# Designs tried in a protein design run: designed miniproteins, single chains, continued (4). Part 83

Each design is a single chain, and the fold is of that chain. pLDDT is the mean over its residues in the fold that is shown.

## One batch from the design tools (miniprotein)

Design m14873
Fold by ESMFold2-Fast:
Structure m14873 (fold): chain A 86 residues (1-86)
Amino acid sequence: MIEELIKEGEALAEQTRRGLAETGRLAGVLRQAPSPELQVELPSNGNRAIELYEKAAKLAEEKGDLETAEKARAKAEEVRRLLLPA
């Protein structure tokens, strides 16, 4: 279950990173605006990844696996920073 939460969170974090890269490519290379769907999906996927990582961290702490809990929290913070425009 913890591994499933981390894996799902990683998939959503990767989608968020890819969407940000695509947005930059569209603007810089293709001179196009991102689709309305992409504008909504990016923060939605990122926030869901954070929730999944935090849930995994809590479950890991309850099992006494502090190392896994710390790693999951670090991944959540990474996604939070990714969503900040600065």
Scores: mean pLDDT 74

Design m14874
Fold by ESMFold2-Fast:
Structure m14874 (fold): chain A 100 residues (1-100)
Amino acid sequence: LEKIRNTSVAEIQAALEEKVVEELSKVLGLPTREEIENTPEEELEEAFNKLPEEKKLEFAKELAIAVAIKNGVPDEVIEEIENAKSIEEIKEIMDKAAKE
């Protein structure tokens, strides 16, 4: 059970990383993952901060949903995360869910 949960989380993190790389590619004007991977971490963080608030919110939602699935959180809570209007609201939902 632990191994299955750890594998699932790793797969979700990999999928999220891929989506982040795609959006950073658009911001930096670098068309390949290899070029993004060769970019200094500081420049990647700066580029992420330049992403539209809507995209930052999308990434926060995907990460929160991944964590919620790992923790066996009800579908109703996942729906609340999807409908969140801010990263702060997502954190509030996740904190409430974590206390069970």
Scores: mean pLDDT 65

Design m14875
Fold by ESMFold2-Fast:
Order: C-alpha cells, then sequence, then structure tokens
Structure m14875 (fold): chain A 87 residues (1-87)
C-alpha cells in the first residue's frame, strides 16, 4: 500500500519474464527458470504461490508441450506488466 512497484521495475520484471518465455519456448527450462526467478524477485506479488510452484515444476520437469504452454503464459504476463507500467 505504501509502495507500488515503480514503472521501471515493472518493465524490468516484464523483460525477465519475456526472456524466461523465450528460453521456455526453446526447451531451455533451466535458463527459463533463472530468468523467471529474477522476474519474481522484482515482482513477487504478480503470481499466486500455487502458480509459482506449477511454473517452477514445469520448467524443471515439464515436457516440450508444457514448456510451450508456460512460455505463452509468461509472454502474456510480460505484456500485462508493460501495460500497467505504461499508464
Amino acid sequence: KVSTLPKDKLKQAADYFDQASKYASQGKGDDALKYFNKGLDLAPGVFSDSWKKKVIDTLKNGSSSQLQQVSTQLSNTSKYLRQVADK
């Protein structure tokens, strides 16, 4: 309440989620997880704890199709954060 994330941090988190999405689409789950965690460090409240656990599990152990699904979800989250930042 006292602190909303600054626009620059929202854009940085979006950039990290875009990078995670790109690596997930390439089947590089470990690299995707690294950038997903960097995005979470900047914007921990963007995802529920259950959704965070699901994404982490999918990036570590998921099939190619599951990585593609997570890639799409992370790309959509990045677009949302950019829209919030551009207000």
Scores: mean pLDDT 80

Design m14876
Fold by ESMFold2-Fast:
Structure m14876 (fold): chain A 70 residues (1-70)
Amino acid sequence: MLSKAQVEAVAGIEAAGAEFELELAKEKGEDVPQSVIDYLREVLRLAEEKGADKSIIERLREVIRRLEEA
C-alpha cells in the first residue's frame, strides 16, 4: 500500500488539478464528469485512512463540494 507521505503528495496534486479543472469548467460553462468527482472522493478516503494532514483533507473536501455544486 502507499505510504502516508505518498498519499499526501497524491492528494495535494489531485486537489490542485481539480481546482484548475473547476475554474476551466466554470469559464467554459462545461460540466465536470462525475468520474472525476468519484475519483477525488476515493483520494479523500485514502488520505483520511492514512491520517494525512488536515489542511490537505480540508482542501480535498472543499474542492469536491465546489465540484458537486457546479
Scores: mean pLDDT 79

Design m14877
Fold by ESMFold2-Fast:
Structure m14877 (fold): chain A 74 residues (1-74)
Amino acid sequence: MPSVEELLEEARREIEELMEKKKVSEEVRQRIMDNFEAAEEVALSLAAEGVPYEVIRELIEDFVEGIKRKIEEI
């Protein structure tokens, strides 16, 4: 089972690949990465506080899908 850090690393890779494929502007890329990093900090904080893995996984899945959807709309 992947760790929280592994889930976040996979998500980051997918988001960066999608942004490159869509050739998003530097400004849009920075905005998306800022949003991702904020969500990453929240997920890691929750993991450190002992929140159940399944809850954190669902949180990561939800924000990653939201970000990917926004990129696809570009």
Scores: mean pLDDT 81

Design m14878
Fold by ESMFold2-Fast:
Structure m14878 (fold): chain A 70 residues (1-70)
Amino acid sequence: SEFEKLKEEVKKGALEIRKLRKQYNDALAQGKVDEAEKYRKKMNELAEKLQPKLDELASKDDTDFVIEEE
């Protein structure tokens, strides 16, 4: 239950970051550097907010949930 809720929150956060990444790329394509920088900052802030939740998921169940290959 707690694990399922945490997984749901991580999924929603990842989707939000993906939307910001698209807005960042669109702004860069239009030459709107200042606007792109604002989206990049928001992405970094969300990624930092999401990191403790990702770490908690990795610690609670299934070591294979976090696949890090170089």
Scores: mean pLDDT 76

Design m14879
Fold by ESMFold2-Fast:
Structure m14879 (fold): chain A 92 residues (1-92)
Amino acid sequence: SARERLLAAVAAQDVEEAERLLEEHFKEELEERLKKIEELAEKAKETGDKKYAEEVIDLLAELYLWLDPSEAARARIEAQKAAALAKVEAKL
């Protein structure tokens, strides 16, 4: 399936094949996810409210897990998410 091919390309770190499959089969969902992240990032910038920055970090983590749902990616993304949230908390 297109999903299995995408996951195989991500696991192989074949960025060109992964981008091609995303564009061909997953463009609409990718664009919807990115638009939501951009809207929340703009609200974070406009308001200075840490809740929007935290929501952006959560949605980025969800986007990366949607692209690579492997256990290794999940552990890495959760660690990066925790570090990013700690930086947001430290600035406020």
Scores: mean pLDDT 75

Design m14880
Fold by ESMFold2-Fast:
Structure m14880 (fold): chain A 89 residues (1-89)
Amino acid sequence: SLTLLPPEVVDAAKGTVRFTALTSPEVSGPIVWYVQQPSGKWVLVDTSDASPTHTVTVTTSERGAELTFRFVASANSQVLTAEVTGLVE
């Protein structure tokens, strides 16, 4: 399974937000991170090996922006997707 934790604002003045995903042992292959820009476009941000905990920190120049992250992982030939939205002050 794939679970997203609530996003954490690390530095509001810089627009820095931390996102965390938790995976279960049956998740195989890399976790793929996408971010949705204000335009609605999805952009590939990072990939990492499957692990119990995966974290990404992003900084944006746009204060008050909402960042939506999508995680994609594979488990038992199924595609798992989860999304979380963080507000940057």
Scores: mean pLDDT 61

Design m14881
Fold by ESMFold2-Fast:
Structure m14881 (fold): chain A 69 residues (1-69)
Amino acid sequence: MKEKRLEEARKLAEELEPEVKELQANRSPEPETVRRLTEFTAENQMKIIEITGEESETAKAVRETAAKL
C-alpha cells in the first residue's frame, strides 16, 4: 500500500528538482514557471512529507524546493 504512495511521492520530488535547477540557472525565469512551481510545491508538500515521513530524503527535497522558491 504505502510502497505505491512512496513511488508517487518520489516521482513528484524528482519532477520538482529539475525545475528548481532551471530557476537557479536562469537569470530571468518566466513568472508563470515560478508560480506553477510554488503552487505545485504548496499543494503537494504536506502530502509528500506525510507519505515519506519528515526525515526522508524525499521530504527534505520538497522542503528545499519550497525554501528556494
Scores: mean pLDDT 61

Design m14882
Fold by ESMFold2-Fast:
Structure m14882 (fold): chain A 90 residues (1-90)
Amino acid sequence: SSELEKQMNELLDKAIKYAKEGKDEEALRYTDQAVSLAEQLAREGKLDAVRKAIDKLVEIGNLVKNPEYGIRIIGHVLRLIGLALDVELA
């Protein structure tokens, strides 16, 4: 769905903005919301949208300074890769 893709990208762009500003907690809040939408898109087989989300999540993970938040973002990336692989192997 184009609306879910738009909302996901808007949330990821906000997360990148806040991560660049050193606002790790705010960046993680938007990241968690975007990941929820990315998981829905993965279940819909929207793999291109999921791959773009993974790229932005890697950028956010490299920008955040709090290691606990970095680990959580890595967890999101690994979960989305798993969902995308399940769709590709089905």
Scores: mean pLDDT 86

Design m14883
Fold by ESMFold2-Fast:
Structure m14883 (fold): chain A 84 residues (1-84)
Amino acid sequence: MKEEIIKKIEELIEELKKLLEESPDPITQAVIELLEEAKEAIKQENFEEAKRLLEIAKVLLEEGPEELQKFIPRIDELIKLLEE
């Protein structure tokens, strides 16, 4: 479970970094930073902090450019996996 969640976060970070290279945006950068912190929290087995960081990332995606909206369901999946 832990390894699966980390892999999904790493895939999200990779896709967001590609977006950031094509269209630099402060919200995209902030979301990447939150996902990196969530990944570290999971490695430390601090799942409550990881969930909190993912929920903050989701709010930023909702407030960000329309292109970021496609990532919201993927954050919801990650939060659900942390609750199981």
Scores: mean pLDDT 83

Design m14884
Fold by ESMFold2-Fast:
Structure m14884 (fold): chain A 60 residues (1-60)
Amino acid sequence: SAMKEALEKQRRELAREIALKLHEIGLDTMRQLGAPADAIAAEEAQLARFRADVAAERAA
């Protein structure tokens, strides 16, 4: 069903946008609260990996 496919695509796109926004908010909060540098680096690496995974999925 075209409707089902459209809804599934919309849900996937929204889930990715929400995940990216939550990671960005988390990083900003960690920086604001003065989290340890290694913890911030770990979150930055996780966000970079998530962005790379999304880009790879879109390229496939």
Scores: mean pLDDT 83

Design m14885
Fold by ESMFold2-Fast:
Structure m14885 (fold): chain A 68 residues (1-68)
Amino acid sequence: ASLDERLDVLRAGLAREQASATEYRKKAEIARKKGDKVTAENYEKLAQRHEQAAADLAGLIADTEAER
């Protein structure tokens, strides 16, 4: 596979992880506004995991682009 094809796959993965993080952050805010602290904390932890995965993918994209 070409470097460009690999970058496209990684960028698509990054976009999905960022979208998931954003959605879990929104769900956490809604739960917190409803007074459901436990659900809010669970969604915040899920958002953090997706944010970390996005950061890892961003690093891998940068490393892959440096191979050009």
Scores: mean pLDDT 86

Design m14886
Fold by ESMFold2-Fast:
Structure m14886 (fold): chain A 89 residues (1-89)
Amino acid sequence: MKLSRDYAGIVEKVGEVEVDGKKLPVYKLVFNDGTEIYIASDKLKVGDKIVSVNGEPASKLKDYKVGEKITLTVLRNGKLVDVEATIVK
C-alpha cells in the first residue's frame, strides 16, 4: 500500500483576527488525526499543505502556544514556499 505524503491537513479560511494591530485572515489547519490548529497569516492560501514548521516536522505545530510566531513551509502547486504565521485561538 502507498502511504500518504501529506504531513498536515488542508488550510481553510475561517475568519479574521487582529494581531499586533493588523487585521489578518485566520486559517484552520486539520491534521490526519483530526487535531485542529488556528493560524493567522496574510501569506497562506486555501489548499496549502503544511510540510514543516520552523524547519521541523509539521507535527511540531501541536507543541506551539497561542501567540507564537512561526515559519511554515507549505506545498503550493508542487513548490515549497515559506510563509510567516501566528498561532491564534
Scores: mean pLDDT 74

Design m14887
Fold by ESMFold2-Fast:
Structure m14887 (fold): chain A 68 residues (1-68)
Amino acid sequence: SKITLVILPDGNVIIRGNVKALILPDGTVIEVKDGDILPKSYFTEDTIVVLEDGSKVKLKDVVEIEVE
């Protein structure tokens, strides 16, 4: 499944898709769901997305980016 990031003018990001959590490069786990608004700093090439089925994927491999 693809994850869509909607970048807002204030620098926050809406995450869309079948997401359960993010794992940041430092190993911090953030629980997330579809429609959550998060700081852009959470979304790096090294960020891991945990999908609802428990699969772990690198953000770069599944991301579609939209600008609002």
Scores: mean pLDDT 80

Design m14888
Fold by ESMFold2-Fast:
Structure m14888 (fold): chain A 75 residues (1-75)
Amino acid sequence: MLELVPTTEEHVELARELLRKAVEKYAEEEAKRIGEPVEEVREKMEKDIEQYVEQLRKQEFISKNVLEKLKKLLE
């Protein structure tokens, strides 16, 4: 069943933290793999994170299933 919960600041911060942790760990490896400067790769990824976080904050309700998938995807 679809269960909706209010989007909270805690949820937003969790998403931001997990995404930034992934960027910090993998940005340098990814930059070397694709042949781009690490600074450019990191800046691009951080822009994507910030846009995602902004979108999440604007949602009044979020599905519990989406929250569960987000936690698993960002691990």
Scores: mean pLDDT 67

Design m14889
Fold by ESMFold2-Fast:
Structure m14889 (fold): chain A 92 residues (1-92)
Amino acid sequence: SESFEYMIAEAPALEALAAALPAVELSAEEQAALAKNIEQVKASEPDAEKQETIIAALRAYARVLAALRRQAAALSEAERQALIAADDAAAA
């Protein structure tokens, strides 16, 4: 969405989830997507403290998505569908 302020409310849950998942290195495409989102936050959020909180939440979310994608690649079709459902729930 155009507003990232909703990420402030979700930040603690996203950071906790990122810490609970295996550490993974972001791909070039994932890094580019994260950088684009950070640029949009910097352009739209005038409050520096809110900006930092949203950026931290975006970084946590990027790590969660990356970890889930790597796990999904190694699972059965049924398990892959379960991870996609969890990813969709985490985005809500």
Scores: mean pLDDT 78

Design m14890
Fold by ESMFold2-Fast:
Structure m14890 (fold): chain A 92 residues (1-92)
Amino acid sequence: TDVRQAVDFLAEAVERGEIVFPDLPLDHPEALAWQRELDRVSRGVEAMLGDLRLTAEALGVPVSTVSRIKRRSPSSSAFLRRLGELELERRR
């Protein structure tokens, strides 16, 4: 399923440290461009996870848990990183 594949992808990305911001000064033009691109990609992946019920089922948590994480996340990338962390915790 698309949701299952997205969740597995996020878990693997978190494990590899791939969901990170560029380690550049905030005023660097390249850092701003990379932050915008990361946010765009993160929003695309979040759209694939658009059904919070299917995402919660794949993670083995209540829908209220996923909804709370989404509301408490400062960005799409932060939300997706936390979903990947939950999947890694589920696999342990």
Scores: mean pLDDT 67

Design m14891
Fold by ESMFold2-Fast:
Order: C-alpha cells, then structure tokens, then sequence
Structure m14891 (fold): chain A 81 residues (1-81)
C-alpha cells in the first residue's frame, strides 16, 4: 500500500540519518581520545578540547539513538499492518 511504502521510506530516512550521526560521533570520539592522550603526555592543556569533543560525540550519539528508536516504532507499526 502507499501508506506502507511511505512508512518504509521514513524508516530508511531515519536509519540513514542515525548512521550519519553515529559516524560523525565516532569521529569526535576519536578526536577526544587523541587529545586525551596528549593531556597525559603534555599536561592538562588539551583537557578542555578533549572534553568538548566528548560532549559533541555524546550529543550526536543521543540524537542517533532517538532516531533509531523512532524507526523501530514505525517498523513495528508497519509489521502490524
């Protein structure tokens, strides 16, 4: 049905957006870990930068998880049809 096709497209769009956000979060997590490593070698001068990237990664992971949860809800609605 057209209704089912629209919901399947919405699920795909949500999952694609979630994957993009998880990929970006992984990049920020890697940057945080890199600067955290520098902090251990050279003192606390990189701590603020590491903390900033960690927060950015956490925020994106939370957004991505919310999108995956919405996609799962829509998937269950489609499966009941």
Amino acid sequence: SEEKEKKLKEIDDLLKKADELFTQAGRYRAMSNYYRGLTKKEGDKYKEIADKYEKMADDLESQATSLRNEAEKLRKEVEKE
Scores: mean pLDDT 87

Design m14892
Fold by ESMFold2-Fast:
Structure m14892 (fold): chain A 81 residues (1-81)
Amino acid sequence: SPIEREKARVEEIINELKQVIDDLKAGKISPEEAKKRIDELKRQLATELLHLRFLGAPDEEINALEQKGLDLVKEAEKLIE
């Protein structure tokens, strides 16, 4: 369904945020490169969550995905400073 496809895209963005955190901790990516990637993933997360809302996905599910993504963004941003 369109909802399941969009949900998979949001989960992919969340997994990419986890990878940025892992790469930062391992020294595989610079703080400057990580900041650029995090800002891009933040924009993508907001866009895909808006699409999920438009498609009529349950609010509880959308809010859980949003919180999970924002918590990872906050963790990554703390590692850059």
Scores: mean pLDDT 88

Design m14893
Fold by ESMFold2-Fast:
Structure m14893 (fold): chain A 69 residues (1-69)
Amino acid sequence: SSELEAFIAELEARIEELRREIARLRKRYADPSLSAEEKQRIALEIQFLEGMIALLEGMISWFRKLLEK
């Protein structure tokens, strides 16, 4: 349905926002002034956001299969 296609587009837009946030965090992670503890916190935040993207990509895959049925 067009509604499901619109929802998939919303999820894809959310993934793009999360990718931009990860890119910002990766640039921060490259800052030589950061302590080891600060870098570890940023690394964990990146891992969490990458996990969220994987979940959203899984949802999109599932919804795309529903569109084929």
Scores: mean pLDDT 88

Design m14894
Fold by ESMFold2-Fast:
Structure m14894 (fold): chain A 63 residues (1-63)
Amino acid sequence: EEEEKLRDAALLIARKLGEKELGKPLSVEVKEVDEETYEATVESEKGTKVYRFTKEEIEKLVG
C-alpha cells in the first residue's frame, strides 16, 4: 500500500546521507531485500556507501 512511498523515502534519505558523507551523489539505487528492509546504494566520485533501513525506521523518519 505504502510501498512506493517508503521506497521513495528510502531513496531520498540515502541520497541526503550519501551527499553528507561522500559529496554529490552520482546515482542512488534502492532495493527491497526482504519484507521489512530496504537497501540503498549511493555512488559518488569519492566512493560507494550502502545504507540499510527497515520500513519502520523509514516511517519514523518521514512521519
Scores: mean pLDDT 77

Design m14895
Fold by ESMFold2-Fast:
Structure m14895 (fold): chain A 71 residues (1-71)
Amino acid sequence: REELKKKILEALKTAQEIAGLKGLTAKQLAEALGVSQSTVSSALKELEKEGLVGSFRSKSGKTIYYLTEKG
């Protein structure tokens, strides 16, 4: 679990700082990390509870996850 959380935080940091994206969907994280979307969604809920990750709905109806100032 902790290793997956670290990989999620690093993927979000790379997407935001290097690729210039606002964040990533759970599906994009699952594909990038080679894990199931349900596994990523569970880890994202824990990270959001910890305040390390936030989320917003895009105009296309997708949920985008991003690093907070604590992540």
Scores: mean pLDDT 77

Design m14896
Fold by ESMFold2-Fast:
Structure m14896 (fold): chain A 92 residues (1-92)
Amino acid sequence: MKLSPLVKAMLASAKSLLEEGNGVISAEEAKSWLLSAGFSEEEAEEIVNKYANEEGKIDKEGLAEMVVEVMKKRHPDIPDEELELLREELLS
């Protein structure tokens, strides 16, 4: 699999969040992660609200979509094919 070092680092970070949360992360944990990635509090809150479920949790599928959106916003030069591989790896 040909993921760039940046995408591999993002994948590792997101997988660590899922492992720590037993496959689910809280909206607060996701917001903190987005803030650490350099998003504003307003941007982080909008993104988290988009992917959080009714219990205020982000499951594996929601986190995969959130990570892909984050990478598109921060690194628009990453090919869509690489972002699809990132999604597949997060869903595995």
Scores: mean pLDDT 79

Design m14897
Fold by ESMFold2-Fast:
Structure m14897 (fold): chain A 61 residues (1-61)
Amino acid sequence: LLKAIDSKDVDALKESLVKYKADLEEDQEELASASGLKEIALRLSIIGDQEDIKLIEAALA
């Protein structure tokens, strides 16, 4: 991810953005029925995906 941002590889950044957004939606759907350690793991994954999406969108702006 960071290498694509540094090189301004727009195509790689757009592909990564699509994947992170898809992963975010899947994790959010799973979170609705998750509990305990699985809930914590999904919440951490969602936060990570949101931060990566922010970095990609900032690089594309």
Scores: mean pLDDT 77

Design m14898
Fold by ESMFold2-Fast:
Structure m14898 (fold): chain A 65 residues (1-65)
Amino acid sequence: SMAKQIEEAKKLAEKLRELGGFEVEIKGLEITVTARNVDLMQLASASVLEIAAIVAGNKFTFVEK
């Protein structure tokens, strides 16, 4: 369900914050992931983009810091 997909996105956000080098903002269905560098962005992108593709109306932004 959509509710479970949002919950999984929040869990992933917490995991990225724990790893360090990431800032994650969640505003409704908008998820912004800021990575310290491109290598960290590439590491996170596969898992995070997969969740973003499932949630209709979810805006996903990757930013290098």
Scores: mean pLDDT 59

Design m14899
Fold by ESMFold2-Fast:
Structure m14899 (fold): chain A 74 residues (1-74)
Amino acid sequence: MMLSPEELRARVERLRAVIRRLEERGLDDPEAVAEARAVFRELGIVLPEDTSMEEALAVARALVEHLERELREQ
């Protein structure tokens, strides 16, 4: 069940795009927030209902670091 390097890169790119959009549009932009939550769900990231967008952004950044580390190990 290990992701291929191509799948890992795709996940990193998608998460980076979400992080960038939230940073550019703001954490209270409803379209950016809805898109971020949809992407998290698609990637299997389940966040508690009461998770703030600041906390979700921190989780996304930590996940990008983790996936990038995995890519370097390949």
Scores: mean pLDDT 76

Design m14900
Fold by ESMFold2-Fast:
Parts: sequence; C-alpha cells; structure tokens
Structure m14900 (fold): chain A 58 residues (1-58)
Amino acid sequence: FSDEEIELIAKVAGVSKEDARRAAETAQRLGKDTPARKLAEESGVSVRTAAYALMVLR
C-alpha cells in the first residue's frame, strides 16, 4: 500500500494512520475476500475502517 492510500483510509474512516495501516496490512494477509467484520475483529479497528481498507485493495 502507498502512504497516500493509508492516509485516505485514515481520513474517510476518521482514524489514525496507524489504525488505517493495521487494517490494510491485515486485509493483505487475510485476502481481499475477507468480510469487513472479520477484518475489523482481527485488526482491532471498526467495521467501517475495515470496509474502506478492503475498498482500497480492490
């Protein structure tokens, strides 16, 4: 992921860049087909943040 993609996730989800990066890294590890809820639970972020991270990966 680019720093710009992480910054976009952080801005639209209203979270820190660290939380956005954690969501993105977890999505990359678990795969693009991972449900947002499962990604949120594994990364410790909100379902909204997880959903935005998955959208960026598409």
Scores: mean pLDDT 80

Design m14901
Fold by ESMFold2-Fast:
Order: sequence, then structure tokens, then C-alpha cells
Structure m14901 (fold): chain A 109 residues (1-109)
Amino acid sequence: NPRDELLERYLREEGLEKELEEIRKRAEEFGVSLMDAALGLALENNNSELLRLIALANIESGVDPEIFRLASGNLNEEELEKLIKEIDDEEVKEEVREIFEKAKTGKRL
């Protein structure tokens, strides 16, 4: 799976080897993809850095709309700005910002 391979590469590049091992363990225990296990772990731990890497891997390897929406919608502002700087496509940048703002308003109301 190109998304799983790209996510694993980003986790290693960011020095998140401990998170990668936990993700692999969850994927094996639950019989799910590394991407699904990573999303679950990131949401449980409110890990915005991991959510940014999940969103980036989706953008670069082919978007799963549900994973992309959940990852982008649960970012903090710091990781959102980092993600926006890593995206070259202006339409994708706008989509990420819209998902984030909709999630932010939904959590407050």
C-alpha cells in the first residue's frame, strides 16, 4: 500500500520510531492497515504531529477522503501551518483549511 509505505517513511524521517512500532503492533493486533492504525492512535492520543503526517501521506499517495478529513480536522494550529507549507497544490491547501475550520466550529458549538 503506497500510503502505508509513505507514512512509514515520514515517521522515520521525523524520528517517530516509537510511534511507528506502536502503530505496527496495533495494525497486527486489529488486522488493519498501518494507516488505519496510525489514525486511531493519533486520535486517541491527540497527536497532531502524527495527524499531519497521515494527512501528508494521503495527499502524496492518493487521498482516502474519510482518513484525510479526520486527520486534517483534528490538527492543532501549529501542525496545520506546517502541513500547509508542505502542500504545493493551492486547491488542496484550501480544502485542508476548510476541513480544519469546520471541525473547529463544530467542536465549539
Scores: mean pLDDT 83

Design m14902
Fold by ESMFold2-Fast:
Structure m14902 (fold): chain A 99 residues (1-99)
Amino acid sequence: MIDELADRIVEKLLEQGIVTPEQAEAVRDAIREALEKYPLTKENFKKLVEDLVARLKRETGLTPEQIASVIGILAEELGIEVDFSELLDYVEKVMEKAK
């Protein structure tokens, strides 16, 4: 289930041109590791997002815009509607706190 979810998210990112094929493996691994620590539920969403943003910053070199897009797709899987500009601002703030 976690592997299938991570694969679906990465496939959407590739289809939308948000990440390159060269970035896909590292992004999939970061998503899988975050999901193993915090299940994808509405209750865990804030903790999952904070952990995933830190991993993507550390492990992938994705831009804030790319990371915001990853989080947006996760929100969509939970049926959570998010404004992209608000999401981008939140991601940038989390990235500043992540070492």
Scores: mean pLDDT 81

Design m14903
Fold by ESMFold2-Fast:
Structure m14903 (fold): chain A 59 residues (1-59)
Amino acid sequence: SSMARLQAEQERAKANAERAKEEYGLPEEVLREVLRLIDEGRFDEAQRLLVQAILDKTD
């Protein structure tokens, strides 16, 4: 159960990051770093990096 939840969270976070890259034209390096943080279980840092990159593009 707990492992299934973690895997689902990782899959969702990765899908969200990939969609954001396509929608906002984020650099490939940003996507790579976000995916790396997600794989390491560092969801808070991955989310902050992704949000920061989106805000930079939408200003």
Scores: mean pLDDT 81

Design m14904
Fold by ESMFold2-Fast:
Structure m14904 (fold): chain A 79 residues (1-79)
Amino acid sequence: MTTEQLKEAARKVGKKLAEKGDKEIAEEILELTLKEIETVSSEEGKGAILNMAGTVAALSGLSVEEAKKIAEEALEEVK
């Protein structure tokens, strides 16, 4: 998976979580995740997206398990 595909997946996850939870939190965590993806391996980038989904969900009062599924689906879609 390329850096650009990881960034696309992160943006898809951020958008869905912004719609379901807190938009400001989702946007702030997405910005940090996009910066991390530029500096890490593909496997670490996938982990960063999963961590982003869990963090946004926890801070927004959403299901962490559901948010991680959204992240897994987005990662599958961009490959």
Scores: mean pLDDT 82

Design m14905
Fold by ESMFold2-Fast:
Structure m14905 (fold): chain A 88 residues (1-88)
Amino acid sequence: SEEKKLLEAFEKAFKEFEKAVEEELKKEKPDKKVLETYLQGTEHALEEIEKLKEVIKDPELLERLEEMEKRVEELKERLKKKIEELEK
């Protein structure tokens, strides 16, 4: 229950972050500095996931956390690629 609450709090925070990122990426002219800030946000999210792996012992919740990790990694790759495109 406590472990589930920690995971749900992380999932909620990441969903809000992901929505903000997708809104910026959909703009005709995405702001490079904003995207770089979001890229740092994905690094922070990955660090939080590693900390949660130390605390969460429930195998089902760890599987959900692993899904979140893959989603964060995909978002990081998309942000990095978009930033490189804006570099010319």
Scores: mean pLDDT 87

Design m14906
Fold by ESMFold2-Fast:
Structure m14906 (fold): chain A 87 residues (1-87)
Amino acid sequence: MYGLPALLLGMSYLFKGRKYLKEGKYDEAIKNYEKAIEWFELAIEQNPSELAKQVLAEAYRNLAEVYRKKGDFEKASEYEKKADEIE
């Protein structure tokens, strides 16, 4: 069905973002999480699903964690709120 390739590509970027976060490469983690969000949003537009919504929320939570580690608590709160609004 439509959206599955976009969902899988988003998951690939989400995984890369998590790897960079673990390595302390926060700017690279942010870049990959932002790409994951773009692909998950496209997946939802093509074929709305609970899985696509869940992984989008997960991407926002991971992005919030990176901003917390960078000391940007305002951005962290914004992305946590976005995740809560989806789930």
Scores: mean pLDDT 85

Design m14907
Fold by ESMFold2-Fast:
Structure m14907 (fold): chain A 91 residues (1-91)
Amino acid sequence: ISSFYKKEDAILTANYRKIITAKKQADREAILTAVLTQVAELAKKENVSKDDFSRSLKAIRLGLEPMFIDKEAATVALNKAITAAEKVYSS
């Protein structure tokens, strides 16, 4: 599980600037969905529990949401990305 959090942090760090600088909603949705789906695939591969994966998604939301200028647009994009990530994890 410690290994999972290090790899998750690496994924987020590599994409952080792209995530926070996206001005168009379609770009925000595409980037966040791709990033969180990648985290979900990693969680499946490393047999991360549903509870730990849910905690990870909540932590990502808490960290990213305040960084966006348009809070409403960010919330919509994060909700879409989290739903997609949860679907990938459950499949």
Scores: mean pLDDT 83

Design m14908
Fold by ESMFold2-Fast:
Structure m14908 (fold): chain A 64 residues (1-64)
Amino acid sequence: SAALQAAVDYVRSVGGATAADVVEYVQSQGFSVEEAENAVAGAVASGLLRATRDADGTSILTAA
């Protein structure tokens, strides 16, 4: 839950980020890469983050 909150708070602060950027940020807060990846997936699954793809297929996360 703390990792998920860190992921959501980061995306809110920057307005939009790739999943890789969010994972890197959450790891900087002391979480493992697996915890960071699970936090991103959980935030998207719970509707706290939205994933959209740009014209190049890059997935961008925004706060819901």
Scores: mean pLDDT 83

